# Designed miniproteins, single chains, continued (3): the designs that were tried, part 103

Each design is a single chain, and the fold is of that chain. pLDDT is the mean over its residues in the fold that is shown.

## One batch from the design tools (miniprotein)

Design m11589
Fold by ESMFold2-Fast:
Structure m11589 (fold): chain A 83 residues (1-83)
Amino acid sequence: SPEMRKMLVMQESSLGIMRIAHSVLKKAGEYEKAKKLDEIIQRMEELIQQMRRAVQLGDTQQAQELARQIEELFKEGQRILAA
């Protein structure tokens, strides 16, 4: 649906923000934070791939649950950045 595609785009945007933050941490020499954030990015990428499949299959419930999990990972990434 158009709504599910918009939700997927929002999750892709969140991943983009985390990738930019990761690049900034590496340039600043904050390697421990960068490593932790890279682990979050990899998990977000895996869930986004699953969400793309759910959207393609029209599985609205699965797409919404995956979006919720991606949002929780994004918040975890924000906590790493704030530490």
Scores: mean pLDDT 90

Design m11590
Fold by ESMFold2-Fast:
Structure m11590 (fold): chain A 90 residues (1-90)
Amino acid sequence: SEEEAQARKELVELRKKNKFITDEEIARLSGLDLLLAYELVKYFLENKLTPEEFVKIASYADIILSRKQQERPVTVEDVKKAVEEAKKLV
């Protein structure tokens, strides 16, 4: 999708500042996983998270989104809200 293409492009650009994800890993991401990775990476860079905090936020956000995906199609707004909610749990 257009949103996925844009997220992939921006994720590659963000990677250039900190090499925490490889080109091969980015190439394997699609759909919800790609959008979640983009939001998490952006948040990590903006807030100077520790690796431990990053893993916890990523895990909680994934659980929240997996639950929503079973009930209805997940939107970009749902991804952003899941990350915000996950931050409160760390």
Scores: mean pLDDT 69

Design m11591
Fold by ESMFold2-Fast:
Structure m11591 (fold): chain A 77 residues (1-77)
Amino acid sequence: EEEIDKLLAKADEAANRGDFETAAQYLIEAGKLYEEKGDYVNAAGFYRAAADLYRRMGQTEKAEELEKKADELIKKS
């Protein structure tokens, strides 16, 4: 999908330059689009990827929130 592909390209570019906060935000946006489409497996994957970036930044609470959201989505799959 055009919008998701664009978001993933932006996330990769942000991560490559060390901007993990911006990369995580693009991954969350992609996850939301998959969630809206009912693709909970892919949505959960993107929320977990964003959580990993928040952990690298030391934002443990945000990472745990996203991981919990991903786990709940997988249960709907």
Scores: mean pLDDT 85

Design m11592
Fold by ESMFold2-Fast:
Structure m11592 (fold): chain A 75 residues (1-75)
Amino acid sequence: MEEAKKEMEEQVKRLFELIDQLPDERLAAEFKSLLENMKKAMLLSLEQGKLTKDQVLAGFETAEIRIRYALREQA
């Protein structure tokens, strides 16, 4: 549990750093809002045993792909 939460926090921090690189402040704010809601939902699911660490990390990897796509489109 603690290891899964730590890995999740590290992934979320890295994703916020990627979002901060977006030139479009409005799009960056939308991604940050989505990521905050996702973090809350994933943490709740981990606490309730509904999702495994691997499933949570896979969800954040999918979010990273979308953020990286937006970064490439705005470059």
Scores: mean pLDDT 79

Design m11593
Fold by ESMFold2-Fast:
Formats: structure tokens, sequence, C-alpha cells
Structure m11593 (fold): chain A 70 residues (1-70)
């Protein structure tokens, strides 16, 4: 359950990160954003038995989001 919650939180954070990057980067297509989000989701699913790794990824994404929002 904890790992599943971390996966969903990491997915949401990554999608938000991609949205902000796309706003700043006009050459990035919606199709490319969708492909990156899908690839990351599959990667997280493959690591569901490693909640510490997912936490580390989530914290890195949160730091990047904070930097982009500053």
Amino acid sequence: SEAEKLVEEAKRAYEELLRLIKERHPEITDEQVAAWAEAFAKYLESKIDDPELIKELLERIKRELAALRA
C-alpha cells in the first residue's frame, strides 16, 4: 500500500514537472510528453518492490518542481 501511494504521488509529480517544462519549451510536443510520462510510469511499476528508490525519485522531482516554480 505504501509503495502504491508513492508510485501514484511520483506519477503526479512527474506529470506536473513535464507540464511546466512544456510551457517553457515550445518544441516539446504533447505526444512526447505523453510518451515520457508512460515510460516513467512503467519504470515506477517495475520498481514497486523498492519504496526507498521511489521516495528518492519523488524527492528529486519535488526539488525540480520547486526550482521551476521559484
Scores: mean pLDDT 84

Design m11594
Fold by ESMFold2-Fast:
Structure m11594 (fold): chain A 67 residues (1-67)
Amino acid sequence: LAERAATLVYLTALRNGGVVTAEQAAESILKVGGSKEAADALRRQIEERGGGVLTGEEAAELAKEVV
């Protein structure tokens, strides 16, 4: 699960010029079958660290930690 979440977050960022929004990252967690709690945790961390946007690499690492 964690690897699939990280991969989808990273691919989403590639489509957006290398960055992903908190909402897009949270959506990616839900699409791979992650919990709502994990999606909300990732959204919160991206909002707190990057003002709502992070690089795909950083967001993917955080996705692995919350899933």
Scores: mean pLDDT 80

Design m11595
Fold by ESMFold2-Fast:
Structure m11595 (fold): chain A 68 residues (1-68)
Amino acid sequence: ADPEVREEALREAEILFTSLKRAMEENPEAPIEEIVRLGMEIANRAMELMREEGLPPDEAVERAWEEM
């Protein structure tokens, strides 16, 4: 196993989990399908910000949410 690949996968999982949690907290009345959609949008944007601007995961998720 490649440890770099494992670390990247775990980081992506953490970003997705954090994004889904944020979507759920901000939209407690929303259907699960909408929460998943919003969480995925936040996660995708956060990963883009991390890649382009070198932001840490928490800051990337916050900024992605602010842009929505």
Scores: mean pLDDT 78

Design m11596
Fold by ESMFold2-Fast:
Parts: C-alpha cells; sequence; structure tokens
Structure m11596 (fold): chain A 71 residues (1-71)
C-alpha cells in the first residue's frame, strides 16, 4: 500500500508540473481513497510540494508518510 500511494503521489506531482490539473485531481482522489484522507487536502499537499520545488521522490515519500502516519 505505501508503495502504491508513493507511486500515485509521484504521478500526480508530474501531472501538476505538466499542467494536467484533471489528471492530478483524479490521482489525488485515488490517494484519498487509499489513505482515508480528504481529496482537497491531498491536492493541496501536492500543489505545495510543486510550488516549493521539492524533488518528486522525496515529496512523494513525505506525503505518503504524512497520510499513512508512518514513522
Amino acid sequence: MKEEVIKLVREAITALRNGDEEKARQLAEKVAELTGADPELVLSMLRAAVTAGIDEEKAAEAIANLLLHES
């Protein structure tokens, strides 16, 4: 599950960087379904990571850990 969440978050960040807002939103909804989080919260976290220029792999792992409450 964590690997699947990381993969979806990474794809969503890539979609946002490419200007594909619809794909990013659909991926954020899938992440929300897997983690029980609010889709708007997930999308906000993705946008924040893109705006901050964080590396995709690092951002994906950080977001997955926050949503799954993993140490």
Scores: mean pLDDT 80

Design m11597
Fold by ESMFold2-Fast:
Structure m11597 (fold): chain A 74 residues (1-74)
Amino acid sequence: SPLVEELKKLMDETLEGIRANPERRPELLGDFMTRFDEIYAKATPEERKELDKLLEEFMKRYGEIVEEIDKARA
């Protein structure tokens, strides 16, 4: 699905953006969530199941990156 592939790219770009500029984390997370909502609104019920799984994966990876950043600053 083009929407699923778009979300995968958005996830990778957002997570790498947060790693590169941790001070932009609230901005980049907010932008991600806004674009996720736009993708989700266009999705079929079947695509939404895949998007829900990708969002869970994103939140897990996001949490790991946040922990790494906080640990590196300590």
Scores: mean pLDDT 85

Design m11598
Fold by ESMFold2-Fast:
Structure m11598 (fold): chain A 82 residues (1-82)
Amino acid sequence: MVVQPSEKAKEIAKKLLEASKEVAKALLESEEKAKELEEKLLEELKKLREELVITPEDAKAIGPPLVEEMQKYWEELLREAE
């Protein structure tokens, strides 16, 4: 069984999910705006990775659920935009 994520990992996962939702929402209004927000998100992810703020166990606990939630949100918004 995977170790439960730390409070810091949970906060990071929540921030990443919110940032990803912001990017997806921006795609409904402007592709250029979405690209800017996506680039900022990638820079923040790079910083978090380099600082090793999340343990490998935390990453395994929050990673798959976060990706699944972000993918569903993006699919819903893009479907409504088309």
Scores: mean pLDDT 65

Design m11599
Fold by ESMFold2-Fast:
Structure m11599 (fold): chain A 65 residues (1-65)
Amino acid sequence: MEDKIKELERKIKELETNIKSVQAELDALNAQLQAERDKRRAEGKKLSTEIVNKIKEKKQAELAA
């Protein structure tokens, strides 16, 4: 009784759910890796830019006062 097809569809759905769960974990790890890479890349350039901008803002404030 009951179609062999329905049993196979149930097993396929279970495997798809497991794949989706593993993919979500992989995506989370890739996001963490990308964030760390972006942080390291940005730190070198942004730190120099922020220092220059802060010096410019301070000089502009002194001239405006």
Scores: mean pLDDT 76

Design m11600
Fold by ESMFold2-Fast:
Structure m11600 (fold): chain A 105 residues (1-105)
Amino acid sequence: KPVKELYDFLKELDTDGDGYIPSENYEKLLEKAIELSDKSAIPVSRKQIEKEFDKSAPYLTKADFLFLLSLALGVPVPKEWILKNVKDADKPITLEEFKKILGLE
């Protein structure tokens, strides 16, 4: 399942053990986003994907997780839309909070 595959990938990036995913893994996140986008019905350019990840932020935000989820589901949602329409989307969230969003055990 694409949702489980995304969760497992993100779990590997939790290198500090506090549940927050460090943005220092930017390059791995970018490569995964491009891979997911290439399999999507709605293509997103590499340059657009690069703009979706703020490497100066210390941890992944709710918007970053939701953008990756949209790519994994094959229905890309622009991060600008997520930031406008989802409450606190610019706030960092933990992997456990994302797991709840995914409905995983």
Scores: mean pLDDT 70

Design m11601
Fold by ESMFold2-Fast:
Structure m11601 (fold): chain A 78 residues (1-78)
Amino acid sequence: SLDDLKAAALSELDRRVAELRRLAATLPPERRAWALTVVDLLAAGFRAELDAARTPAEVEAVVREWRELVELLREGLL
């Protein structure tokens, strides 16, 4: 169901957020707080997009964007 798909996407989002927070812990102190703030703001935005999604394709698009952003954040290209 769409609800099951959204629940799975939210679980993946939570796992990626935890991973990014662990990555942020390895950043220089001056960047750590900023990086954590950015991660939290972006995660909140993606949660809102998942809540608003009305089709499986919309959920897939949000998940794709989030996965691409996670890779960009790992590369330090915010």
Scores: mean pLDDT 82

Design m11602
Fold by ESMFold2-Fast:
Structure m11602 (fold): chain A 65 residues (1-65)
Amino acid sequence: DEELKRAIQEAAAEVVKKAFQEGKEVPKRVTVNAKTGEVSIDTSNEELKTEILEAARKAKEELLR
């Protein structure tokens, strides 16, 4: 399911780019499992992790519409 993986990765990358531009801590890596849609985020910033997961969830919901 490459479309699901791509949609989630793009949504996550957008959140990461915004955080980077604002001078906030950015995750070292964000990976998406193409089969499950599960997102793995390598970060100590819980707020950023929550924002990325929320963006990923919305991207998945929009793709399923």
Scores: mean pLDDT 75

Design m11603
Fold by ESMFold2-Fast:
Structure m11603 (fold): chain A 95 residues (1-95)
Amino acid sequence: SMEEIKKLLEKIEELAKQAIEALENGDYDEAIKLIKEMERLGIELLDKLNAPPFIKQLIKDTANGAILAVKEGDYDGAKFLIQQMVDFLRSLVES
């Protein structure tokens, strides 16, 4: 339902805030765990929207890019990609 989709988006937005806070606190392993959980819930949200496979791949690629950015010490790039995931998923729900 749309109510379930909105609740998933709210959880993803909260995980994004926690991931950014973890990066700012130097808790990089925690940030990676939170990004992976955002990906998992993002795919669940996209499944409920009946999104095509290429949209799911965009979320997977963005999450993997964020994780790689954390591992490479590009914390600003990681924050950008975390926010990009949220903004993209929000745009699909609010359409």
Scores: mean pLDDT 91

Design m11604
Fold by ESMFold2-Fast:
Structure m11604 (fold): chain A 87 residues (1-87)
Amino acid sequence: SVLDEFIAQLEAISKEYNEKAAEAEKAKDLEKFKEIVEETKRRIEELYNEKAPLLSPEDQAQLKALVDMAIKELEEALEKFEKKYKE
């Protein structure tokens, strides 16, 4: 289904984010971490824009809630990283 495909692609994006974020944290590279967060947010938004038109309005709303949650978590991760390495 379109939902299963979305979840699989979101999981792939999450895996790439975790790998890149770990490297940036090891390097203590705030600029690189910001770049990774912004790229990941863009990829998630692009995935939603691609898949949402193929779904019912109800499924679109459910998917949007998942996207909004993922974006919020990325923004919180960035704030936490800045507080840790911008001292």
Scores: mean pLDDT 84

Design m11605
Fold by ESMFold2-Fast:
Structure m11605 (fold): chain A 98 residues (1-98)
Amino acid sequence: DAEARVQAIGKEINERMLKTLAEITGDENVEDWSEEELNEKMSDEQKAELYERFAKLYEEAAEELRPEAEAGNPVAQKALERALKLAEEYRKKAKEYR
């Protein structure tokens, strides 16, 4: 089931994003931080590293979604498009903090 596969990939990327946030900030409770708190507590170099890692995570998720998207599954196609767009956006954000 492509929908179940897309949901599993989404769960995995969310878990990896939270782990990346915790590693960069050094705080295991980063999941509870607001977007404003992240902005105030993170240095520009930490933000650049975070966004570079997020871009890579979405690029990897896109490759996992590609076979089902190419097979014509509309849920996988939409998820692939979203993952590629987010990867590009995070790459651009990372450059702003370098």
Scores: mean pLDDT 81

Design m11606
Fold by ESMFold2-Fast:
Structure m11606 (fold): chain A 61 residues (1-61)
Amino acid sequence: SKEEELRRILSEAVSKYLEAKGTDVLTPEEVEAFRKTFHETKDSSVEEAKKKFEELVKKLL
């Protein structure tokens, strides 16, 4: 389903971010940023959501 695809995109974005940072845990501020982005993109296309999460990861790095 679309919701499962969006959850996968979120999970992949978090994993890539943690790998790039060299850590295994998000700070509370980072958790809130990913959560907010997920809620903002839940009604968007899969492609739009992917783009938004990629931009978020770049912004946080």
Scores: mean pLDDT 82

Design m11607
Fold by ESMFold2-Fast:
Structure m11607 (fold): chain A 77 residues (1-77)
Amino acid sequence: SEELKRQAEELQAQKKKVQQDADNEIKNNLAKAKEAKDRGDMVEYANYLGDMVNTQLRRDAEIAQLDAQRQKALDLL
């Protein structure tokens, strides 16, 4: 149905936004980690890397959920 196609498209758009938002957050944390490392602040460096890992894990979980929902919508077409 057109409704299921639209739902699949909206889920794909949501996935792209999740990827983009996470990529921007990771980029910012990597830049801050580099600045901390350049200053010799290894504690702050480690904290920013930890924030990056947490962002990656959250991103992967959200994407997996959206991919599963999108696939279910497509399978019903």
Scores: mean pLDDT 87

Design m11608
Fold by ESMFold2-Fast:
Structure m11608 (fold): chain A 78 residues (1-78)
Amino acid sequence: SEVAEGLEEMRNADPEERALAAEMGRFVRLLLERDYEALKELLGDPDMEKLEEMVEETERLAREYPEVVEALLRAAEE
């Protein structure tokens, strides 16, 4: 499966690539938790409309591709 191939690639990836996956997972977690204060700090005070749009899109992706989102969240916990 595409997810299994991606997970195997991440397991054998350079430390830089694993660090990037962990950062992406942390960002996705903030979006799913709707932590707008932390998101504003990370993104340099973006438009609230844009942040709300990103949250809605991330929630949609979590419904459509829960396995991918779960893998990113697990990477953030390592």
Scores: mean pLDDT 74

Design m11609
Fold by ESMFold2-Fast:
Structure m11609 (fold): chain A 77 residues (1-77)
Amino acid sequence: MEEDERIRKFAKEIAELYKQGKKDEAINKAVERLREAGASDKTIEALKNTLKKIKDPEKFEVLVYLALRRAVERRRA
């Protein structure tokens, strides 16, 4: 669906920021987007802490994608 494509695009953009050495900026943007998607405070804090520990851009992209997809699906349910 178009929604999945938008989330994938965003996750790729965030991963590119990470690759450019802008990890804190990437984390902040991911957190902001998740908050807008209706993610709980607990989910946001857990993801933020996990993303801070990640050293692999591919894993970073996958986690952002999965977290956003879950938040959007829960809000629409």
Scores: mean pLDDT 79

Design m11610
Fold by ESMFold2-Fast:
Structure m11610 (fold): chain A 83 residues (1-83)
Amino acid sequence: MGEEGLLADLKRGGETAYKAAKEAVENNQTLTDSQKVALMLQAGMAEAGGDLETALKTYENLLKIDPDDEAIKRRVERLKEKL
């Protein structure tokens, strides 16, 4: 049961990251490098938990904030290929 509980927590973290990234886009908020890394890590945790759609939406919102981030572009492309 521990593994299943952790998976649910990872998905919840991904949803939180998605909402935070979406709010930043809607408010034209500038993210610090640390905030961006934290959101990317949470999106990666959602991907690891199997929530590829939430991970994709989080990365797409981060890309709207920083459209020149090649690392995020590659992650978006990779996730679109899996979906």
Scores: mean pLDDT 71

Design m11611
Fold by ESMFold2-Fast:
Structure m11611 (fold): chain A 86 residues (1-86)
Amino acid sequence: MITEEELIAFYERNKDKINPESEPPTGREEVLAFAKENNIPESIVRLALQLADMYMAENNLPRRTGENDTVYRIAYQILKGFVESK
């Protein structure tokens, strides 16, 4: 099972590889679709969003709203990178 501790550990090891300007733009719907396709629990998706908010705060990044919402772009990279690391 995917644990919150495993996701946090992955984030801490890989946060330097996050690209908040990555293309194509990733929104809420893409994050939810990825989570559904990979059977990621809602608790893990919520944690990824919390880690994305922490990353934005630590790097003084402005939140872009709508289809280019930076928090979802970062959360997607955390979830995808974690899944691909298994």
Scores: mean pLDDT 75

Design m11612
Fold by ESMFold2-Fast:
Structure m11612 (fold): chain A 64 residues (1-64)
Amino acid sequence: MALTEEQRELIRELAKERGKSTSEEYLERVGRLTEQLMARMGLGEEDFETAARVALELVPEPAS
C-alpha cells in the first residue's frame, strides 16, 4: 500500500475527531481517496492532512 503506517493512523485519528466511522472498510476507502486526491492534485506530504480531511467529507459512512 502507498500509505505509511503513520499516515493510516492519522486518518483514523481524524475520523475519530470528526465523529466518523473507524471501521477498517471505511478507513480503507478514505485512504484510497486521499492517495487519489494527492496524486491528481500534485500535493506533497505536507498537504496529506488536508487531503485526508477532504476525503473524510466526501466518502460516505457505511449504511446501517
Scores: mean pLDDT 76

Design m11613
Fold by ESMFold2-Fast:
Structure m11613 (fold): chain A 75 residues (1-75)
Amino acid sequence: MDYAEEAVAGAIAAGGATATPEGARAAWQSLKDDPELAKEAAEAVRAGDSARAGELVAEAAQRNGGTVKVAPARV
């Protein structure tokens, strides 16, 4: 449960993903139902891999009919 919130909030805060509140909720719900995916996404956030975190959160949102946009790499 904690991993799902950390993954969604962390990916958005790091700039790896952009989401509406609806998209963020869809991702969070999918990650709550898939603790392995939630842990992997949270670990990506902790590692500073914003692109991977964004991709995993976007995949989770799609499972519940939500949309999360993976942000382009910033360098």
Scores: mean pLDDT 76

Design m11614
Fold by ESMFold2-Fast:
Formats: structure tokens, sequence, C-alpha cells
Structure m11614 (fold): chain A 90 residues (1-90)
């Protein structure tokens, strides 16, 4: 059905965004290790954009489990960014 096709499309996009977010977190760690402030700021901006997209997809999927998991992931990413920002500023 059109509804089932839409759900599958949203789930694939959601999973793809999670993979991209994990990849950017690794890039952030590399920028911190190198003291590359400019790269850190670029990765931070990209993460903020992907998290916003992930939240919109979670709301559109409208599954309480996915919404809760998304909120936990956003909190973990924000904590990681804050720790990385403190480390690169030192």
Amino acid sequence: SPEEKKYRELLLRYTGLQIQIIGLMFEMDLAVAKGDVARFEEVKRELEELLAQLQRLAEEINDPSIIASTQRLIARVNAHVAAAEAQIAA
C-alpha cells in the first residue's frame, strides 16, 4: 500500500541518518585530536542539521519507541559535542 511504502522509505532514511551521525562523531573526534577548530565547527554544524532531520523523521514515523530512541541519541550526541568542544578549547 502507499502507507507501507512511505513507512519503509522513512525507516530507510532514518537508518541512513543514524549511520551518517555516527560517522560525523568519528570525524569530530579526529578534528579534536588534530586541534582542527575549523573542521570541528564544520562537523558540529553538519551534526546539528542531521539531528534536526532525524527528529523530523522520528515525528513523521510516529512510533513511540523510535521517538524515545531518537531523544536518547540526540542527548548522547549533544553530550559528545559538549565534551569535544571543551577538549579542543583546552
Scores: mean pLDDT 89

Design m11615
Fold by ESMFold2-Fast:
Structure m11615 (fold): chain A 78 residues (1-78)
Amino acid sequence: MTMDDLSPREQRVLRAIRDHPRGRVTVQELAEMLGVSQGTVSRTLNRLVEKGLVERVVDKDGTTYYVLSPLGAAVYGG
């Protein structure tokens, strides 16, 4: 998969995760960074998970984070 196969919003989400100091983001953080609703971010993240570019991770307190998958890191993290 190339950058051209992704919508502009999907590309912005992938860059936001890549460029985040922790390498992981919440739906709320992405919504604030992109100026869109959490519902819009969640739908975009679900598409990226389906494409194998992003993984959903739940930590010990129930907070859900999104990280680049190995494929996503190879395309956008390097």
Scores: mean pLDDT 78

Design m11616
Fold by ESMFold2-Fast:
Structure m11616 (fold): chain A 58 residues (1-58)
Amino acid sequence: AAAQARIDRFAESGKKAAENGLKLLDEQGRTYTPEEKERILEKARESARQAEADWLAA
């Protein structure tokens, strides 16, 4: 339960960081489609989740 809560928190943090990154890229004129943005956010969330899970397993 506690470990899962931590993993979930890190997954959401990864998604938030990706959202901020996409916002900065949009400000620089580097635009992604809504579908591409969703895929990027999903990948960032899963990558952060996996990294935290791997760290907890070490």
Scores: mean pLDDT 77

Design m11617
Fold by ESMFold2-Fast:
Structure m11617 (fold): chain A 84 residues (1-84)
Amino acid sequence: NIVEEIAKEALEIVKKIEDEEMKKYLEEEIEKAAKEKDVSTITKTAAKGLLAAGKRELAERLYKAVNSSPEEILKEVKKAAEEL
């Protein structure tokens, strides 16, 4: 399931945030969005995680991908998680 794969990669991004309250909030948002199959919200939440980690250019890349196909979103989220 591609939504589950996108959520998994987004959670890997969020896991690297040092602020435990923000990390917990973003993890809960990703899990809720994945249950609702809201790929746009998963992508935006991953971008917020990247901003919190100081990775502004990666965050902008995900924001640009937010309305793309799930396959393209997975590619960009996975690439961002790997570059962290």
Scores: mean pLDDT 86

Design m11618
Fold by ESMFold2-Fast:
Structure m11618 (fold): chain A 96 residues (1-96)
Amino acid sequence: SLDELLAQADLSTASSREIAAKVKEVIEEARAGAEKEKVIEKVKKFLEEQLAKRAAATTDLDPETLEEEMERARKEIEGLATEFVDFVEKLIEEEK
């Protein structure tokens, strides 16, 4: 589900309104016939911005541990972005 994908992306720093606005933006771009790769890139950028915000808020981890966790999260971002866009495409098909 969308909630599971957002939880995996660790979007705890984003408000529900910010998440809803991004979902709406992605849906509108997909409906307009935007290239899937470009939509995935925008979602990936959003997820990377949320990851950077979380890293800046983390002050209790040593720099080595923080970098290891960030590297792990970066590897998952591309897959999560693709799954999110696929989910949005399915929602658009169900609305037709």
Scores: mean pLDDT 65

Design m11619
Fold by ESMFold2-Fast:
Structure m11619 (fold): chain A 66 residues (1-66)
Amino acid sequence: SMAEKLAQVEERTRRVLREEYGLPEEDVEALLRAWRTRARTQAEPTEEERRLARRLEARAAEQAAA
């Protein structure tokens, strides 16, 4: 089902963000919630989603520098 496919994609994404990028679980879950909302509504990215994307890029840069 679509729900099962989405759950698998979310779990894979969660693992990558946690294990490869070292992001806190709270940030990962916030990003996944934003993606679920967008997928369900088929809406344009919200300001909060864009903010989370910028935050993710900043955290990735910090991890690369450490």
Scores: mean pLDDT 69

Design m11620
Fold by ESMFold2-Fast:
Structure m11620 (fold): chain A 76 residues (1-76)
Amino acid sequence: MVEKTLKVTGADEEQLDRAGLGLAGAVARGHATAVRRLSQEGPTTVTVRVTAPDEAGLEAAAREAERAGGAQVEII
C-alpha cells in the first residue's frame, strides 16, 4: 500500500469535476483503493490524498484524472 497527495489544477470547475470522475474510475478499476479530498484553493485547484496497492496503481490513477478532463496532476 502506498499513499500520496495529488495536486489537481484545471482551467475551471468543470475540468476539476472531470478529474474527480477519472479518480472514481481508477478506484472502480482497482488502480486506487481510496481517494480523500483534502482541500480546495479557489475554483481551479484541489488537493486529494490517494491510496493505491503500489506505485504503478497510483501513477495510473493520476493519469486517469488527467485524461478525463485534461487537468494537470502533480504527485507530491
Scores: mean pLDDT 83

Design m11621
Fold by ESMFold2-Fast:
Structure m11621 (fold): chain A 75 residues (1-75)
Amino acid sequence: MDVIEDWEKTVEEQIEKAPTESQKKKLKEMRERAIERGTEAYRRGSSDSQVTSSMVGAILEMIGDEISKELNLPA
């Protein structure tokens, strides 16, 4: 569903805010990994869109925290 696309747009904005090319590269790699895991969770959440959205939301919360920490690392 489009929940992954919405998340991807949010992550793109976060990548755009990254102050260095190195951090942008790391964030892109993290995004790719998160999309892979989100897609797998979606495949397993075969009952309802609501159930799938809840699972994806939990994954996004974890990934968002990791991305935030990455951007806060000292130069």
Scores: mean pLDDT 61

Design m11622
Fold by ESMFold2-Fast:
Structure m11622 (fold): chain A 79 residues (1-79)
Amino acid sequence: SSDLEKGFELAQEGARAYKAGDVETAYELYLKAAELISKVNQVMAAHVLEEAAKMAEEAGDFERAEELRKKAQELLTQA
């Protein structure tokens, strides 16, 4: 679907932002990607949420990282 394709593009942009050292932009892009992908594929969305959680950890936001990992686990149980 077009949501899945756009989600994939956003996840790739997130990976590029992270490689460039822009953790905040990577975090936002991974969140948007996961939201779009979750409408189509729960397993892929869970993996993207795990990437967002890693970005939150690098920013020192461990509570946000835990919330995102819990959401990822929920998506995996729906797969």
Scores: mean pLDDT 87

Design m11623
Fold by ESMFold2-Fast:
Structure m11623 (fold): chain A 120 residues (1-120)
Amino acid sequence: SPEQLALLEELVREWAEETLKKILETYKDLKKYRPEMSNEEMIELIVKILTKTFKNMADLLIDVAGVPKEVAIEIMQKVFEEFLKKLEEEFSKYLSEEELKELKKKLQEEFEKILKEIAE
């Protein structure tokens, strides 16, 4: 139903927001406890964690909730676009413009792979 789809969209949106908070805390902790770790290495770690999270969200929508692939793609795209805006706002405080651009590029590339896997 439209009401159930709205609740699922809200669920994955909240999951994305909580994941961003956790990633930001992880970044701060790694900066404190592993100051030798480069921002390049940290960006790779962030991309790996977020890629897994978005794959899990897709699995929840399609395999658990039974959302049609076309609808799941629309929900995932909307949530990801909102996520990238919030990620940029939070990480602009810690990353250079160039590093932030690289993080966003790598996340976009991994997300496009997830959408392709859903469409297959």
Scores: mean pLDDT 86

